# Designed miniproteins, single chains, continued (3), part 11

Each design is a single chain, and the fold is of that chain. pLDDT is the mean over its residues in the fold that is shown.

## One batch from the design tools (miniprotein)

Design m8373
Fold by ESMFold2-Fast:
Formats: structure tokens, sequence, C-alpha cells
Structure m8373 (fold): chain A 60 residues (1-60)
């Protein structure tokens, strides 16, 4: 599995991102710490690419 840290601009945004990830990949493990998400996904290239895309979008 791969673990990613996504930093959202607010707690509400973090919750929204978590729901989106779980909706697309129910097997993903998401932990919310304030405005940060710790996301663990299988070693699936599609899942990894999806999380990386969200991580990049959240950084702007």
Amino acid sequence: SKTFIIEAKSISEAIGIALRIIGEFPEAEVKIEGNKLIVTVPDDPEAIAYIKEIQEESAK
C-alpha cells in the first residue's frame, strides 16, 4: 500500500475530499487530522494516480 498526506485549506474541505476518496475507492483508509488527510490506498496505479491528482489540486 501507499500512504499520502493531503493538506486541505479547511476542515470542511478535508471532509469533502475524504468523502470523495472513499466514494471512488471504498478500500482506501482515510484519517483526518485537522485540515490534513492521511490516505492509504492499495498498490494500484489507478488509485495512486487519483490520490496524487487530488494532492496536487489541494496544494493550490
Scores: mean pLDDT 80

Design m8374
Fold by ESMFold2-Fast:
Structure m8374 (fold): chain A 86 residues (1-86)
Amino acid sequence: MEELRANYEEGIKSLEKSLKEAEELVKKSKDKEVLEDILEGLKRALPGLDALIKKLEEEGLYELAKRAKELKKRIEELIKKIEEKL
């Protein structure tokens, strides 16, 4: 459990960092191709994140599941922002 928890926590931290960088790119970018690429990547990530949330809940890692759910909300909001720019 401890090693598995640490691996999930590191994964979530990496996703949080990548999402923050994507949010900054979306804020400053006017390039339609760049925005479409980010949008496609975010949409592809959602099923994997849903699977991760379910796995974390099954493992009893509720605080990490909560963080992953918050990350999912941020991704969904970023998708909406990109769609508004396109």
Scores: mean pLDDT 83

Design m8375
Fold by ESMFold2-Fast:
Structure m8375 (fold): chain A 75 residues (1-75)
Amino acid sequence: MRELLLAESEISLLQMEVAVLKLIKNPTEEDKKELIEKLERLIEALRRAAERFPELREELERLIKEAEEEKEEVK
């Protein structure tokens, strides 16, 4: 349970960081690169959680797909 809460906290923090970066008005190429890096970290955290908690895999894989799609949109 505590490990699950920690994983959820890490994922939530990364999701908030991504959301804040998306608020940047007129993003530069450097801003876009930072957003992509944060999205990659979020995807990695979600993948680790899916491996550790297979009962949540379906939901986590959906979130991974959404993050991958956002990453493609930033390019």
Scores: mean pLDDT 78

Design m8376
Fold by ESMFold2-Fast:
Structure m8376 (fold): chain A 64 residues (1-64)
Amino acid sequence: MVTAEDYAREGARLLALGKPEEALEYARKALELDPNYRHAWALLGGALAALGKDEEAAEYLAKA
């Protein structure tokens, strides 16, 4: 069974590799499993910022 932590770790790895679209998908999957997992909100915000969506990124980073 995969956990929110497993998805967030894979998303963080993808973001480090310059794959923010894939990182965004994994952050969303982590939040589907645990919407209170703060690291997933931070990852979602980071991926959106990497995509140039700074206003959306700020909203999700505020939830982290």
Scores: mean pLDDT 81

Design m8377
Fold by ESMFold2-Fast:
Structure m8377 (fold): chain A 84 residues (1-84)
Amino acid sequence: SAEEKAKEALELAREALELAMEALRNATPESLPLAIAAALQAIGAEFLAEEALKNNDEEKAKEALEDARRALELAREALRLAKE
């Protein structure tokens, strides 16, 4: 359902933001742009997920879920680059 997707997106967006904040705290010059991108993407995904929950909007829930997954990927990549 739209509510289930939006809740999943919220959980993933919050996880992505936590990881992005860790990436920012450990940022190198090379990893910093990705860490910033991850944080911004996670914030956007959380906003869309909250709107999807409020309005039972399946399209926004799908978009928020995709954005949250992307934010998580970016955060993981930023952390990986910081260790290289």
Scores: mean pLDDT 88

Design m8378
Fold by ESMFold2-Fast:
Structure m8378 (fold): chain A 108 residues (1-108)
Amino acid sequence: SQEEIVEKYLKEVKELVEQSLAELAAARTDEEARAIVDRLFLRVAAIIDEAFSEIKDPELLRKFLEEVNKLLEGFLSQLPASLRPYAAALRDALLAHAEQRIAEVEAA
């Protein structure tokens, strides 16, 4: 079902966030921590792109993005305070782009 596809991609994002948190715990510099943040957001963007190719229901896409945002907020809460505004800006840009894509699908 389309719901099973949503669960598949949410699992991928969750596993990626968990792996990134483990890498973050091992990071010794702000440069290493920033590289982990950048890599996480690039990989999450790729998962969102793949999910959008398979999920056709705009309501399921919105539920997917809401759950992705919750996972990313959990990640942001574990970041050094210096990196939280940077990561929040990346999250906001990612979600805004995805919401625009849903609006375009609904307008078609």
Scores: mean pLDDT 87

Design m8379
Fold by ESMFold2-Fast:
Structure m8379 (fold): chain A 71 residues (1-71)
Amino acid sequence: MVQSEGDRFWGRVLDVLRADPRVSDETLPEVMGALVTRFGVDPERFLAASLGELTAIPGVDRSLARRLRGL
């Protein structure tokens, strides 16, 4: 697989999710899948997302959404 800036960006998203105590190994793939499904694999589309759009994802609250927006 070709390593892209997008792959590195999603790696950072994964690290932020893993650092949140409310995101378990069971919910992590579900949250990641929902983020990718809603915003695609494009980091620009993800970064353009509102806090409200991010908090609509199960397991993502305002604090986690702000951390994700800070990437």
Scores: mean pLDDT 73

Design m8380
Fold by ESMFold2-Fast:
Structure m8380 (fold): chain A 100 residues (1-100)
Amino acid sequence: SPLDKFHEEFMKEIDEAIKQLKAAKTVEETQKILRELMDKLQALYEKYKPSLSPEDQLLVEIALGVFAVMVAVALTMKSSKEEAIKLLELFKKEFEEMVK
């Protein structure tokens, strides 16, 4: 389904961001990676949006909203790369549960 394809690409983007975070050396690099990931996930949603049912659009919008809040907290608190990785791993788990 379009949701399954979106899910696969979404997980791949998060996995790539986790790999980048493991190589990050500064809080500033960590913050840049998180902001770039938010932009990539939003762009991915816009790409798939016309192919998604209204119900799947709502599910993705809720997931992106939760992610945006989590990232905003991490940026405000100047989270370490280890904390950012844990955040992304938690979000991956929650998103997997949402899409079945």
Scores: mean pLDDT 87

Design m8381
Fold by ESMFold2-Fast:
Structure m8381 (fold): chain A 65 residues (1-65)
Amino acid sequence: SAAEEEMRRLAEELVEAVRAGDEERAEQLSKELVRLIILHPSEELVEIANETGREIRKIKEERAK
């Protein structure tokens, strides 16, 4: 779906913002992801959000130590 494609794009941009240390951009993109789920609730979007969260966790673990 168009919402799933947009969710994937936002998720990719969010991961890139986190990798770059761009906290303002990361917060903006995170809010857009949540808004998309609220407007188009689906199991697929939740799965993308969970996958994105796992990737962000890995990035933060690498940077913490």
Scores: mean pLDDT 82

Design m8382
Fold by ESMFold2-Fast:
Structure m8382 (fold): chain A 56 residues (1-56)
Amino acid sequence: SSVVEELRERLAKLKIISEEDRKAIEELLSKPNPSVEDLMRALALIQEAELREKLA
């Protein structure tokens, strides 16, 4: 879906993210049919990392 593509692009732009969080997001987005809950969790992790980079 377009949402998965958007989240993958946002993940790829992150310069400062823990290996654990990166792997968690990649696992969620690599599912053949990610659930709404999977997408929401991936989004939350990406948004937290993006905010952390912006505030650094």
Scores: mean pLDDT 84

Design m8383
Fold by ESMFold2-Fast:
Structure m8383 (fold): chain A 74 residues (1-74)
Amino acid sequence: RVEELAAEAEELVARSGEAAAAGDYAAAADALEEAGRLALEAARLAGLSEEELEAARAYNQKHVDRLRALAAAA
């Protein structure tokens, strides 16, 4: 269900933010990557276009990549 996937994604985004605030960028990146997967599935079920889905995927991946770079630069 779209609402269930969206709720799980929101919980993972919150966990990602908490991990980043604690300086655990690796855990933050992992949580954000999983949140992005669930959010994209919810968006697909909600009827977003493939173009919109690819834009959302790229945006999420860019943020995950930044968090992974922060983890590597420690």
Scores: mean pLDDT 84

Design m8384
Fold by ESMFold2-Fast:
Structure m8384 (fold): chain A 68 residues (1-68)
Amino acid sequence: SVMAEIEAEVEALKARARELDMPQEVLDAIDLALERMRTQSPAAARALLAELRAHVDAQIAEHEARKA
């Protein structure tokens, strides 16, 4: 199902964020996004997943820049 695929991708993204010691705010944003995806159409859920990926990638880049 589309939601099973989305949930698997979100869990992988959340696991990556945890491994990189991202702040709790980033993890909370991932959880909130998944909750919203569950209430949307498949097309809207996939669009939200793409937005979430871009947001988390940007947060990881900022976090790594602060460590350097």
Scores: mean pLDDT 83

Design m8385
Fold by ESMFold2-Fast:
Structure m8385 (fold): chain A 92 residues (1-92)
Amino acid sequence: MISKEQLDVEVAITLAAMAVALAKRSGTPEDFEFAIEVLKRAAELAKKNNDKEGLEQIYEFAKELYETAKRFGHEDVAEKIKELMEEIEKAL
């Protein structure tokens, strides 16, 4: 990926992976909310660029974050992640 748009998607996906890893380690609602925002940004960029492979990667990160939020008992956060997953599925 060598275009600015493709680089922006790659960076957003990398940040999403890092944010999900942070939420998994800390278990704090703040880190989950941050990960959701990063995932939303990554999904919007991937959609704009018609990057289906990127959207599939973001969906897997969202799924992992959803399962983690449920394990920590963050029901409100889990619902937000589920909505994001449904939006990504519609774009695929």
Scores: mean pLDDT 82

Design m8386
Fold by ESMFold2-Fast:
Structure m8386 (fold): chain A 105 residues (1-105)
Amino acid sequence: SELDEVYQKLKEAIEKGDTEAFAENFKKLMELIVNSENPKEALDKFEEILRLLGKTGNLKLWATFLKVVRENPELVDKLIELAKKEKRYDLVSTLRGLKGLAFLP
């Protein structure tokens, strides 16, 4: 599926530290998740991407992640709404925290 393809590209971008490929594919991942017919599977892939980011020492990838969150606030809000509907409350908390961090002065 397109979701699986984008998910694999994101894993590769994280491994390579490719910030441009990461930014493009992370936005696509968020768009695919909010329009997914299988929100549970889609959110599981999203959480795995966050886990992989959490394991990286690459500050440029983290800065790029926060930039994508800042530039796509409506999409992030739709993800939070979807996570609430799926009762993924830990993910809701994580997404709200990351959104707050992205908009720090």
Scores: mean pLDDT 86

Design m8387
Fold by ESMFold2-Fast:
Structure m8387 (fold): chain A 65 residues (1-65)
Amino acid sequence: SEALARAEARGQAHAPLNGVLRRTVERVRAAPSPAEREAIIREAAREMGVDPQAVRDAVDSALAN
């Protein structure tokens, strides 16, 4: 989403945000429960400095493709 797209545009600042998003998508796919998926999303949001909803939207978009 908007916040995550802005973070991706600054991929040179801090960790490669595309890498964090890809790892988050893989972890969500492997998570056996909704509670674990939510924990993974919140952790990624904290690492990226964005809202958990922005991470959730980005993960949902990636899983749809």
Scores: mean pLDDT 71

Design m8388
Fold by ESMFold2-Fast:
Structure m8388 (fold): chain A 72 residues (1-72)
Amino acid sequence: AEKELEELFRRMEEALRAGDVEAAAEYFRRMLEIDRERASEHAEALIVRLAHTDPELARRAAAAFREILREQ
């Protein structure tokens, strides 16, 4: 459901703001189970925004999300 996807995205963003890439990755896995295409779009947009403020955190998050996408 769209509302559930939006809530998970918010949790993922909060986890990344706290520097918790592992928690963010877990929320991303759950988002992919709901809607793979929208989950990937949301994650990509968030990583682009993070790259402007914290490029190292953005790199770590992008690597973790990419690994999840390869596993599925």
Scores: mean pLDDT 83

Design m8389
Fold by ESMFold2-Fast:
Parts: sequence; C-alpha cells; structure tokens
Structure m8389 (fold): chain A 86 residues (1-86)
Amino acid sequence: AVEAGRRAAEAGRRAARAAEGAGAAGGAAAAIAGVGAEAAGRLGLGPEEVARSAEAAAEAARAAGGGEEGREAAEEAEEAAREAAE
C-alpha cells in the first residue's frame, strides 16, 4: 500500500507536468489525487483507500490532456491502484 501510494503520487506529478507542457488545465487534480494516495498509504488507511485515491489520480490524469505522456501516467496510476487493491 505505501509503495503503491508513492507510485500513484509520482504518476500524478508526471500527468500534471505533461498537462502543463501541453497547455492543458487539468493537471493539478491528478497531482492532488496522487498525493492523497501516498498519504492514505502512509497513514495506514487500508488498501481500499489507497486504491480509490490512485484510481482518482488515473481518472484525473486521463482528463488532464497531457497527450501521450499524460496517458502513460494515467496507466501507471491505474497499475498502482490494482497493486494497492491486491
């Protein structure tokens, strides 16, 4: 859970940078959701909460409009969500 949360936070930051590079406005939501996943893991809120936050980061990353890099970041956040849920 802690590692999955950290990966979601990194993916959220990558999505935010990709969106900024593309001139799109949605990157902050991906970064915030990723930080939430990391915090949930560190606080021991359980794997379901980490997975939920990582899924939110993936959804925000896909919506952010960062092109190919943003899409890859969304896929990484989705992988982190699956790892947290298992």
Scores: mean pLDDT 76

Design m8390
Fold by ESMFold2-Fast:
Structure m8390 (fold): chain A 76 residues (1-76)
Amino acid sequence: KFEELFEAALRELEPQLEEAVEEAVRELGLAREEAEEALRRAAEAEAAARAYRALGDEEKARAAHREAGAILRALA
């Protein structure tokens, strides 16, 4: 159940990932490989947060969402 929800959430985020990488390279001056790695990890954390929230596990959802935010802040 969690894996199915996680995969669905991640699939929703993947089309946005390519545009986010290009914008991070352009706007923040990050190396493409660095931007891809960090943004993919953030997307995975956000997908996990959505999956946990759908299952009613608010503590794990909050922790995963916080992790996604921490990854994005580390890029700045």
Scores: mean pLDDT 80

Design m8391
Fold by ESMFold2-Fast:
Structure m8391 (fold): chain A 66 residues (1-66)
Amino acid sequence: TDVHSLVNRSTSLAIDYAEKGDMKKAIDVANNTKNTLVNNLGVSNSNANNIQNSIITNAKIAYEKS
């Protein structure tokens, strides 16, 4: 799985959890995605942190709109 496919799937999953009221699981998805990006896909810690923060931000927006 490439970086783009992982980020898109993880963002959608985090948003889905957030829309269901489960922000804890949405944050867990973002954290697991960061770990996979760094450990399995060779993404830098700084880039993986930016992606993690983006996923959390999108999940929070979805949660607040639900």
Scores: mean pLDDT 87

Design m8392
Fold by ESMFold2-Fast:
Structure m8392 (fold): chain A 70 residues (1-70)
Amino acid sequence: AKEEALRLIEEAARASDSVEALEHLGEAYRALKEGDYEKAIEHLEKAREATRSPEAQRHLEEAIELLRKM
């Protein structure tokens, strides 16, 4: 689960064209590596709101769902 969530964050970063979204993705990646799933989800939700890429939004929704089930 954690490894798949990290991969989805990387895919969202590659698809995103928003600096604000990329900053939130970086914070989410850090929080996830530290085991802070609540903080990771918060930043992923902010990244999803900031990005204009439907592809990035899909990856972020999948990552959020995965982490909420943990």
Scores: mean pLDDT 82

Design m8393
Fold by ESMFold2-Fast:
Structure m8393 (fold): chain A 66 residues (1-66)
Amino acid sequence: MAALEEARRLLREMLREAGRRAGTELSEEEIEAKVDEILAEAAKTASAEEIRAAARAMLEAARRGS
């Protein structure tokens, strides 16, 4: 539970950051839908802990402008 909740939070922040930098502001509804899609696909091949680690790395990459 906690790992997937944290992954969801990190993915929301990553998508907000990426959207702001790209000039394509996503609505909160669009962000939630995209997070759900990413988590559903990742859950087919990765554990909750792996998904959380990947989400954290993605957020850090977005903040660095990578």
Scores: mean pLDDT 79

Design m8394
Fold by ESMFold2-Fast:
Structure m8394 (fold): chain A 60 residues (1-60)
Amino acid sequence: MVEELEKKLKDKSVEVRLEAAKELGKLGADATGALIRALSVEKDKEVKQELGKAYEKLFA
């Protein structure tokens, strides 16, 4: 599950990456590594915002 979402985070489409970021947020702690890696590479502001929200939820 996390591996499939991590593949989608490397997709050419911003739409696909946004969807993957939101889904990672629902997985909780299991997604932590994938979220950190994605945040380090992602340049799109909207995708970065969704990844940031997902990361914050892990430690709320």
Scores: mean pLDDT 78

Design m8395
Fold by ESMFold2-Fast:
Structure m8395 (fold): chain A 86 residues (1-86)
Amino acid sequence: SLPEINRLIGLVLRSIGLILDAELLEKQGKYEEALKKYEEALRDLEEALRIARALGDEALAARLEKQIEEVKERIKEIKEKIEEKK
């Protein structure tokens, strides 16, 4: 499962970068661009969660589940900001 572990690490690291980019875009009022970055991060985190579960890493899975819910809440907030701007 070394290829799976390497993919898991890559997905988590990429999701961190995407969230940081999204937060910067959100601060700049670029809500549509921020939304795209959060949605990409969500996909990476959901795939990371599937791998963590397959590996039986319950602690990592629980951490990823919490992070997924936090990103989903951010996506909801950004969608509300986009609607407000219309």
Scores: mean pLDDT 89

Design m8396
Fold by ESMFold2-Fast:
Structure m8396 (fold): chain A 78 residues (1-78)
Amino acid sequence: SMAEAQKLIEEAEKLMNEALEALKAGDAEKAIELVTRAFELLKEAARLSISDPAQRQAAIAQLEQEKEQAIAAIKAEA
């Protein structure tokens, strides 16, 4: 449902804020864990909210790419 998808997006935003705090504290491993969890919630939200299979697959692929780029950036700065 759209309400369930919205809750997942809000939880992902909280995890991303926690990841930023962990990164500022020098905890790259915790930041990677939190970012990974946030993107998994965003992918679940896409599965719940996007009815068109092609659009859903494209959105999930984009989120996976963004996750990989975010993790690589954290590792490069550590």
Scores: mean pLDDT 88

Design m8397
Fold by ESMFold2-Fast:
Structure m8397 (fold): chain A 88 residues (1-88)
Amino acid sequence: MEKAEEAKRLAEEAIELAKEALKLGKGKEAIVKAIAAAISASGALFLAELAIKTKDEKLGEEALRTARDALELAKEALELAKEDEKKK
């Protein structure tokens, strides 16, 4: 399941970026987005694992969409956290 495997990789990346954003984040917006990204990425991981186990391509596509959304949120959270760090 190519899409489910890609979703799993992207979701794991999103979780790591969200953790980094939480370590750096001082502002509410960065923290909230990082938490949202972590929750969404966790959901994508479970959907991807389910898709792989059941060989359900629709679940794999849903997991991939969720993982991409989570990765975008994690990147936004990290950018906000880094911006806050620079401004002090």
Scores: mean pLDDT 82

Design m8398
Fold by ESMFold2-Fast:
Structure m8398 (fold): chain A 60 residues (1-60)
Amino acid sequence: APLTDEEKQAVVAAAKARLEDPNLSDEEIIERASQRTGVSKETAQRALDILKAAEAANRA
């Protein structure tokens, strides 16, 4: 199924949080993405999982 707009916004926010501070824990990235987009922490966790899967697919 395609990503929802909410999930897409959360993925972008999670990626941006990592670029701003690469030392952030997964929990801190989820918190920042949730706060910036207004999505639930569950949606932010899913977005981070999607981001990690995409990064793994693009980097051998």
Scores: mean pLDDT 79

Design m8399
Fold by ESMFold2-Fast:
Structure m8399 (fold): chain A 63 residues (1-63)
Amino acid sequence: MEEEAREKVERYTEKAVEAARRGDLETAKEYLRKAASAAQELPEEEAIELIREAARRVGEALE
């Protein structure tokens, strides 16, 4: 349910951040897509917020 969806978003976000730290932008984007798919089980507003936060964390990791 929603709790499981939140856990999936966090896992995929973590993997995206790790890929970004290695400079692997394509892998990071793929994991962000998977996070977005998992977030679709959540209310739209919450899903958008989580995905934007995930993208920001990935951007910070690229720095």
Scores: mean pLDDT 80

Design m8400
Fold by ESMFold2-Fast:
Structure m8400 (fold): chain A 108 residues (1-108)
Amino acid sequence: MKKLAEIIAEAEVLGETDLARQARALLEFYNTPKSKAELDRLADALGLTPEEREKLRAMSVEEQKAFIDKVAEELTKRVEALRKEKGITLTPEQRERYDELVDIARVL
């Protein structure tokens, strides 16, 4: 749930580019001062409609956090479902890549 770095790493290893992109956008938003530009980047990455984008911009800091937590939960469930479906057996190279991605994502 709280491991966005691990979600990014798992999505990347599984070749799920859109999930990795969405999880990375959420992690960047958590680590970057919240400005209109960062909210717009997050909205673009999540594919939000113009109405959803306006709602996000109108939200309080607490409401924005709740929204992000909900999206992170949905991404976690998608990665867990993919893990179950694909029966992950990581090769030594994929394991090394996974560890590298987790470390990189944690510093973002």
Scores: mean pLDDT 69

Design m8401
Fold by ESMFold2-Fast:
Structure m8401 (fold): chain A 62 residues (1-62)
Amino acid sequence: SDRQQIIQQSDSLLNSVQDTSDRLIQQGNQSSDPQERQRLIQQAQDLRDTGQRNHDDTRRHI
C-alpha cells in the first residue's frame, strides 16, 4: 500500500539524517576553530531534531 511505502521512505530518510548528523559532529570535533566546531555540532543537533519531527509528522499525516 502507499502508506507502507511512505513509512519505508520516511524511515530511510531518518537514517540518512542521522548519518549526516554523525558526520557533522565528526567534522566539528576535527575543527581547530571553536566557533566552527560549535556551529557544526549545533547544526547536527538541529538536523536530528528536525529529522525526528518530520518522521513523526509523516506518520501522523498518513
Scores: mean pLDDT 84

Design m8402
Fold by ESMFold2-Fast:
Structure m8402 (fold): chain A 96 residues (1-96)
Amino acid sequence: MEISDEEVQLVLLVMQLYLAKKLAEKGNLEEAKEIVETNIKKLEKLLETASEEKKPYIEKAIEYLKKALEALEKGDAESAIEYIEKAIEYLHKAAE
């Protein structure tokens, strides 16, 4: 099975979000915030070239990551972790 640049990018983004979740769980909210913000920018760029069937899932992932970013800025690690998990679920759907 040939791995596309889009598929590789999605896998790397998911791995970075798992790292952001782990950092938030440890109370390292500033580093988690930087990873989430960077991933939002990368996903917004990916959305411009994504297939029509994948766009809704990527858009939902961006929506949840923006909610996670707001939670991290408020110091709400628990809500941020939940939103990151939802974003990961949507990115898995986009990769299927």
Scores: mean pLDDT 84

Design m8403
Fold by ESMFold2-Fast:
Structure m8403 (fold): chain A 70 residues (1-70)
Amino acid sequence: MEELLREAEEEIRRHLEAGDTESAVRTAEETARKLIELDKSLEEYAKKMVEAVRYHAEAAERALAAARAA
């Protein structure tokens, strides 16, 4: 479980750094599903993780849109 979280965090970070927000969100959603299957007590944590990744993805998309408009 801890290894799964570590791998997922690193993969999500890499996608966000590369500007691949769709892959970052997809990886978060897939990891959330695996966490819930392993331990239902992690459901709230998994939900908040996906929300955090989506928030950062939206922020990155807004920054790119602003840069293109300039």
Scores: mean pLDDT 76

Design m8404
Fold by ESMFold2-Fast:
Structure m8404 (fold): chain A 55 residues (1-55)
Amino acid sequence: SDAERARQLARELAELMLEAGVEPEQAEAYYRRNSGASALPTNEATLARLEAIRA
């Protein structure tokens, strides 16, 4: 679905931002803004990703 695709792209872009040296808080804010978070199927993976960014 479009929502799942958007969430996946936002996740990948947040990773690229971190690799480029963007602050984790900025990358997390971008991810939250663009993920549209309300999908149960990817909730666990999304939370694991955010925890990794915060660590």
Scores: mean pLDDT 62

Design m8406
Fold by ESMFold2-Fast:
Structure m8406 (fold): chain A 73 residues (1-73)
Amino acid sequence: GASLEELLKLIGEILRLIGEILDLERKLEELKKDPSASKEEIEKLEEELREKEEKLKELLKKLKEIEKKEKEL
């Protein structure tokens, strides 16, 4: 059914985004440990991380809506 195809696609997008978030968190941690790192570079990565976290929240909300509909069947 369409719901299964949509669910699998959504899960794939969530997993990709989690991978991107983890990569950014790692880069941010390394920059914060470097006393020569620019504050602007740190702020830029923190902004990118926040944007990806917001997108992840939206995708997780969609996943919960699909799960709710599947449980009603």
Scores: mean pLDDT 80

Design m8407
Fold by ESMFold2-Fast:
Structure m8407 (fold): chain A 95 residues (1-95)
Amino acid sequence: DPEKLEEIREILRRYRELLANTGPGSVTPELIELSKEVTEIINELVELKIKKRNGELTPEEVKYLEEVKKIVEELLTPEELYMAGGIAARAELHK
C-alpha cells in the first residue's frame, strides 16, 4: 500500500526532526505522540514478521514489510528507535 508507506515515512521524518529540535527538559506533547506512533509502527512490524513466518502474508504484504523495514532503517538509528519507546513508556508511567 503506497499511501500507508508514505504515512509511515512522514511519521518517522517528523519524529526525527522534532527529536533533533527538542532540548533535554522539553519533551513536548507532540514528541510524545510521535514517539507513540513510532512505537506502534515497530509493534506492527513485529506482528507482520510473525505472520510471515506462519505463511499468512501475501507476496504483496511481504514486499510491504520489506519496504517498511527499509524506511525505518534508512530514517532512524537504533538509538532513535530506542528513545521513541522510552519516551512513550515514560509518558504512560509518569515516573
Scores: mean pLDDT 80

Design m8408
Fold by ESMFold2-Fast:
Structure m8408 (fold): chain A 89 residues (1-89)
Amino acid sequence: AEEEAYRKKLQEALAESAFQTDEYMKRLMEEARRKAAASKDAQAELERLTREAHIQALQYGNKLVDDAMKRVEEERRRAEEEARRRAEE
C-alpha cells in the first residue's frame, strides 16, 4: 500500500532527525562541560550552557523534522502524480 510505504519513509526520516538531534546535543553538552570547567563558577556556567544547549538542540531538531516531513510529502506527491500518469496511459 502506498500509505504504508509513506508511513515507513516518514518514520525512518523522523528517526534519522531524532538521531542527528541527539548527536548535536551530545556535542553541545561536551562543549558546555569544557567551557564550564574553565569558569570560576563551573556549576552555574554548566547550568546556563545546558539550558542554551537544550534550546539550540530543540530548534535544530524542529528544523530537521520540518525539512524531513516536507521531503517525504514531496516524494509522496511525486509518486501519486506518476501513478496518475501511468493510469491515464
Scores: mean pLDDT 81

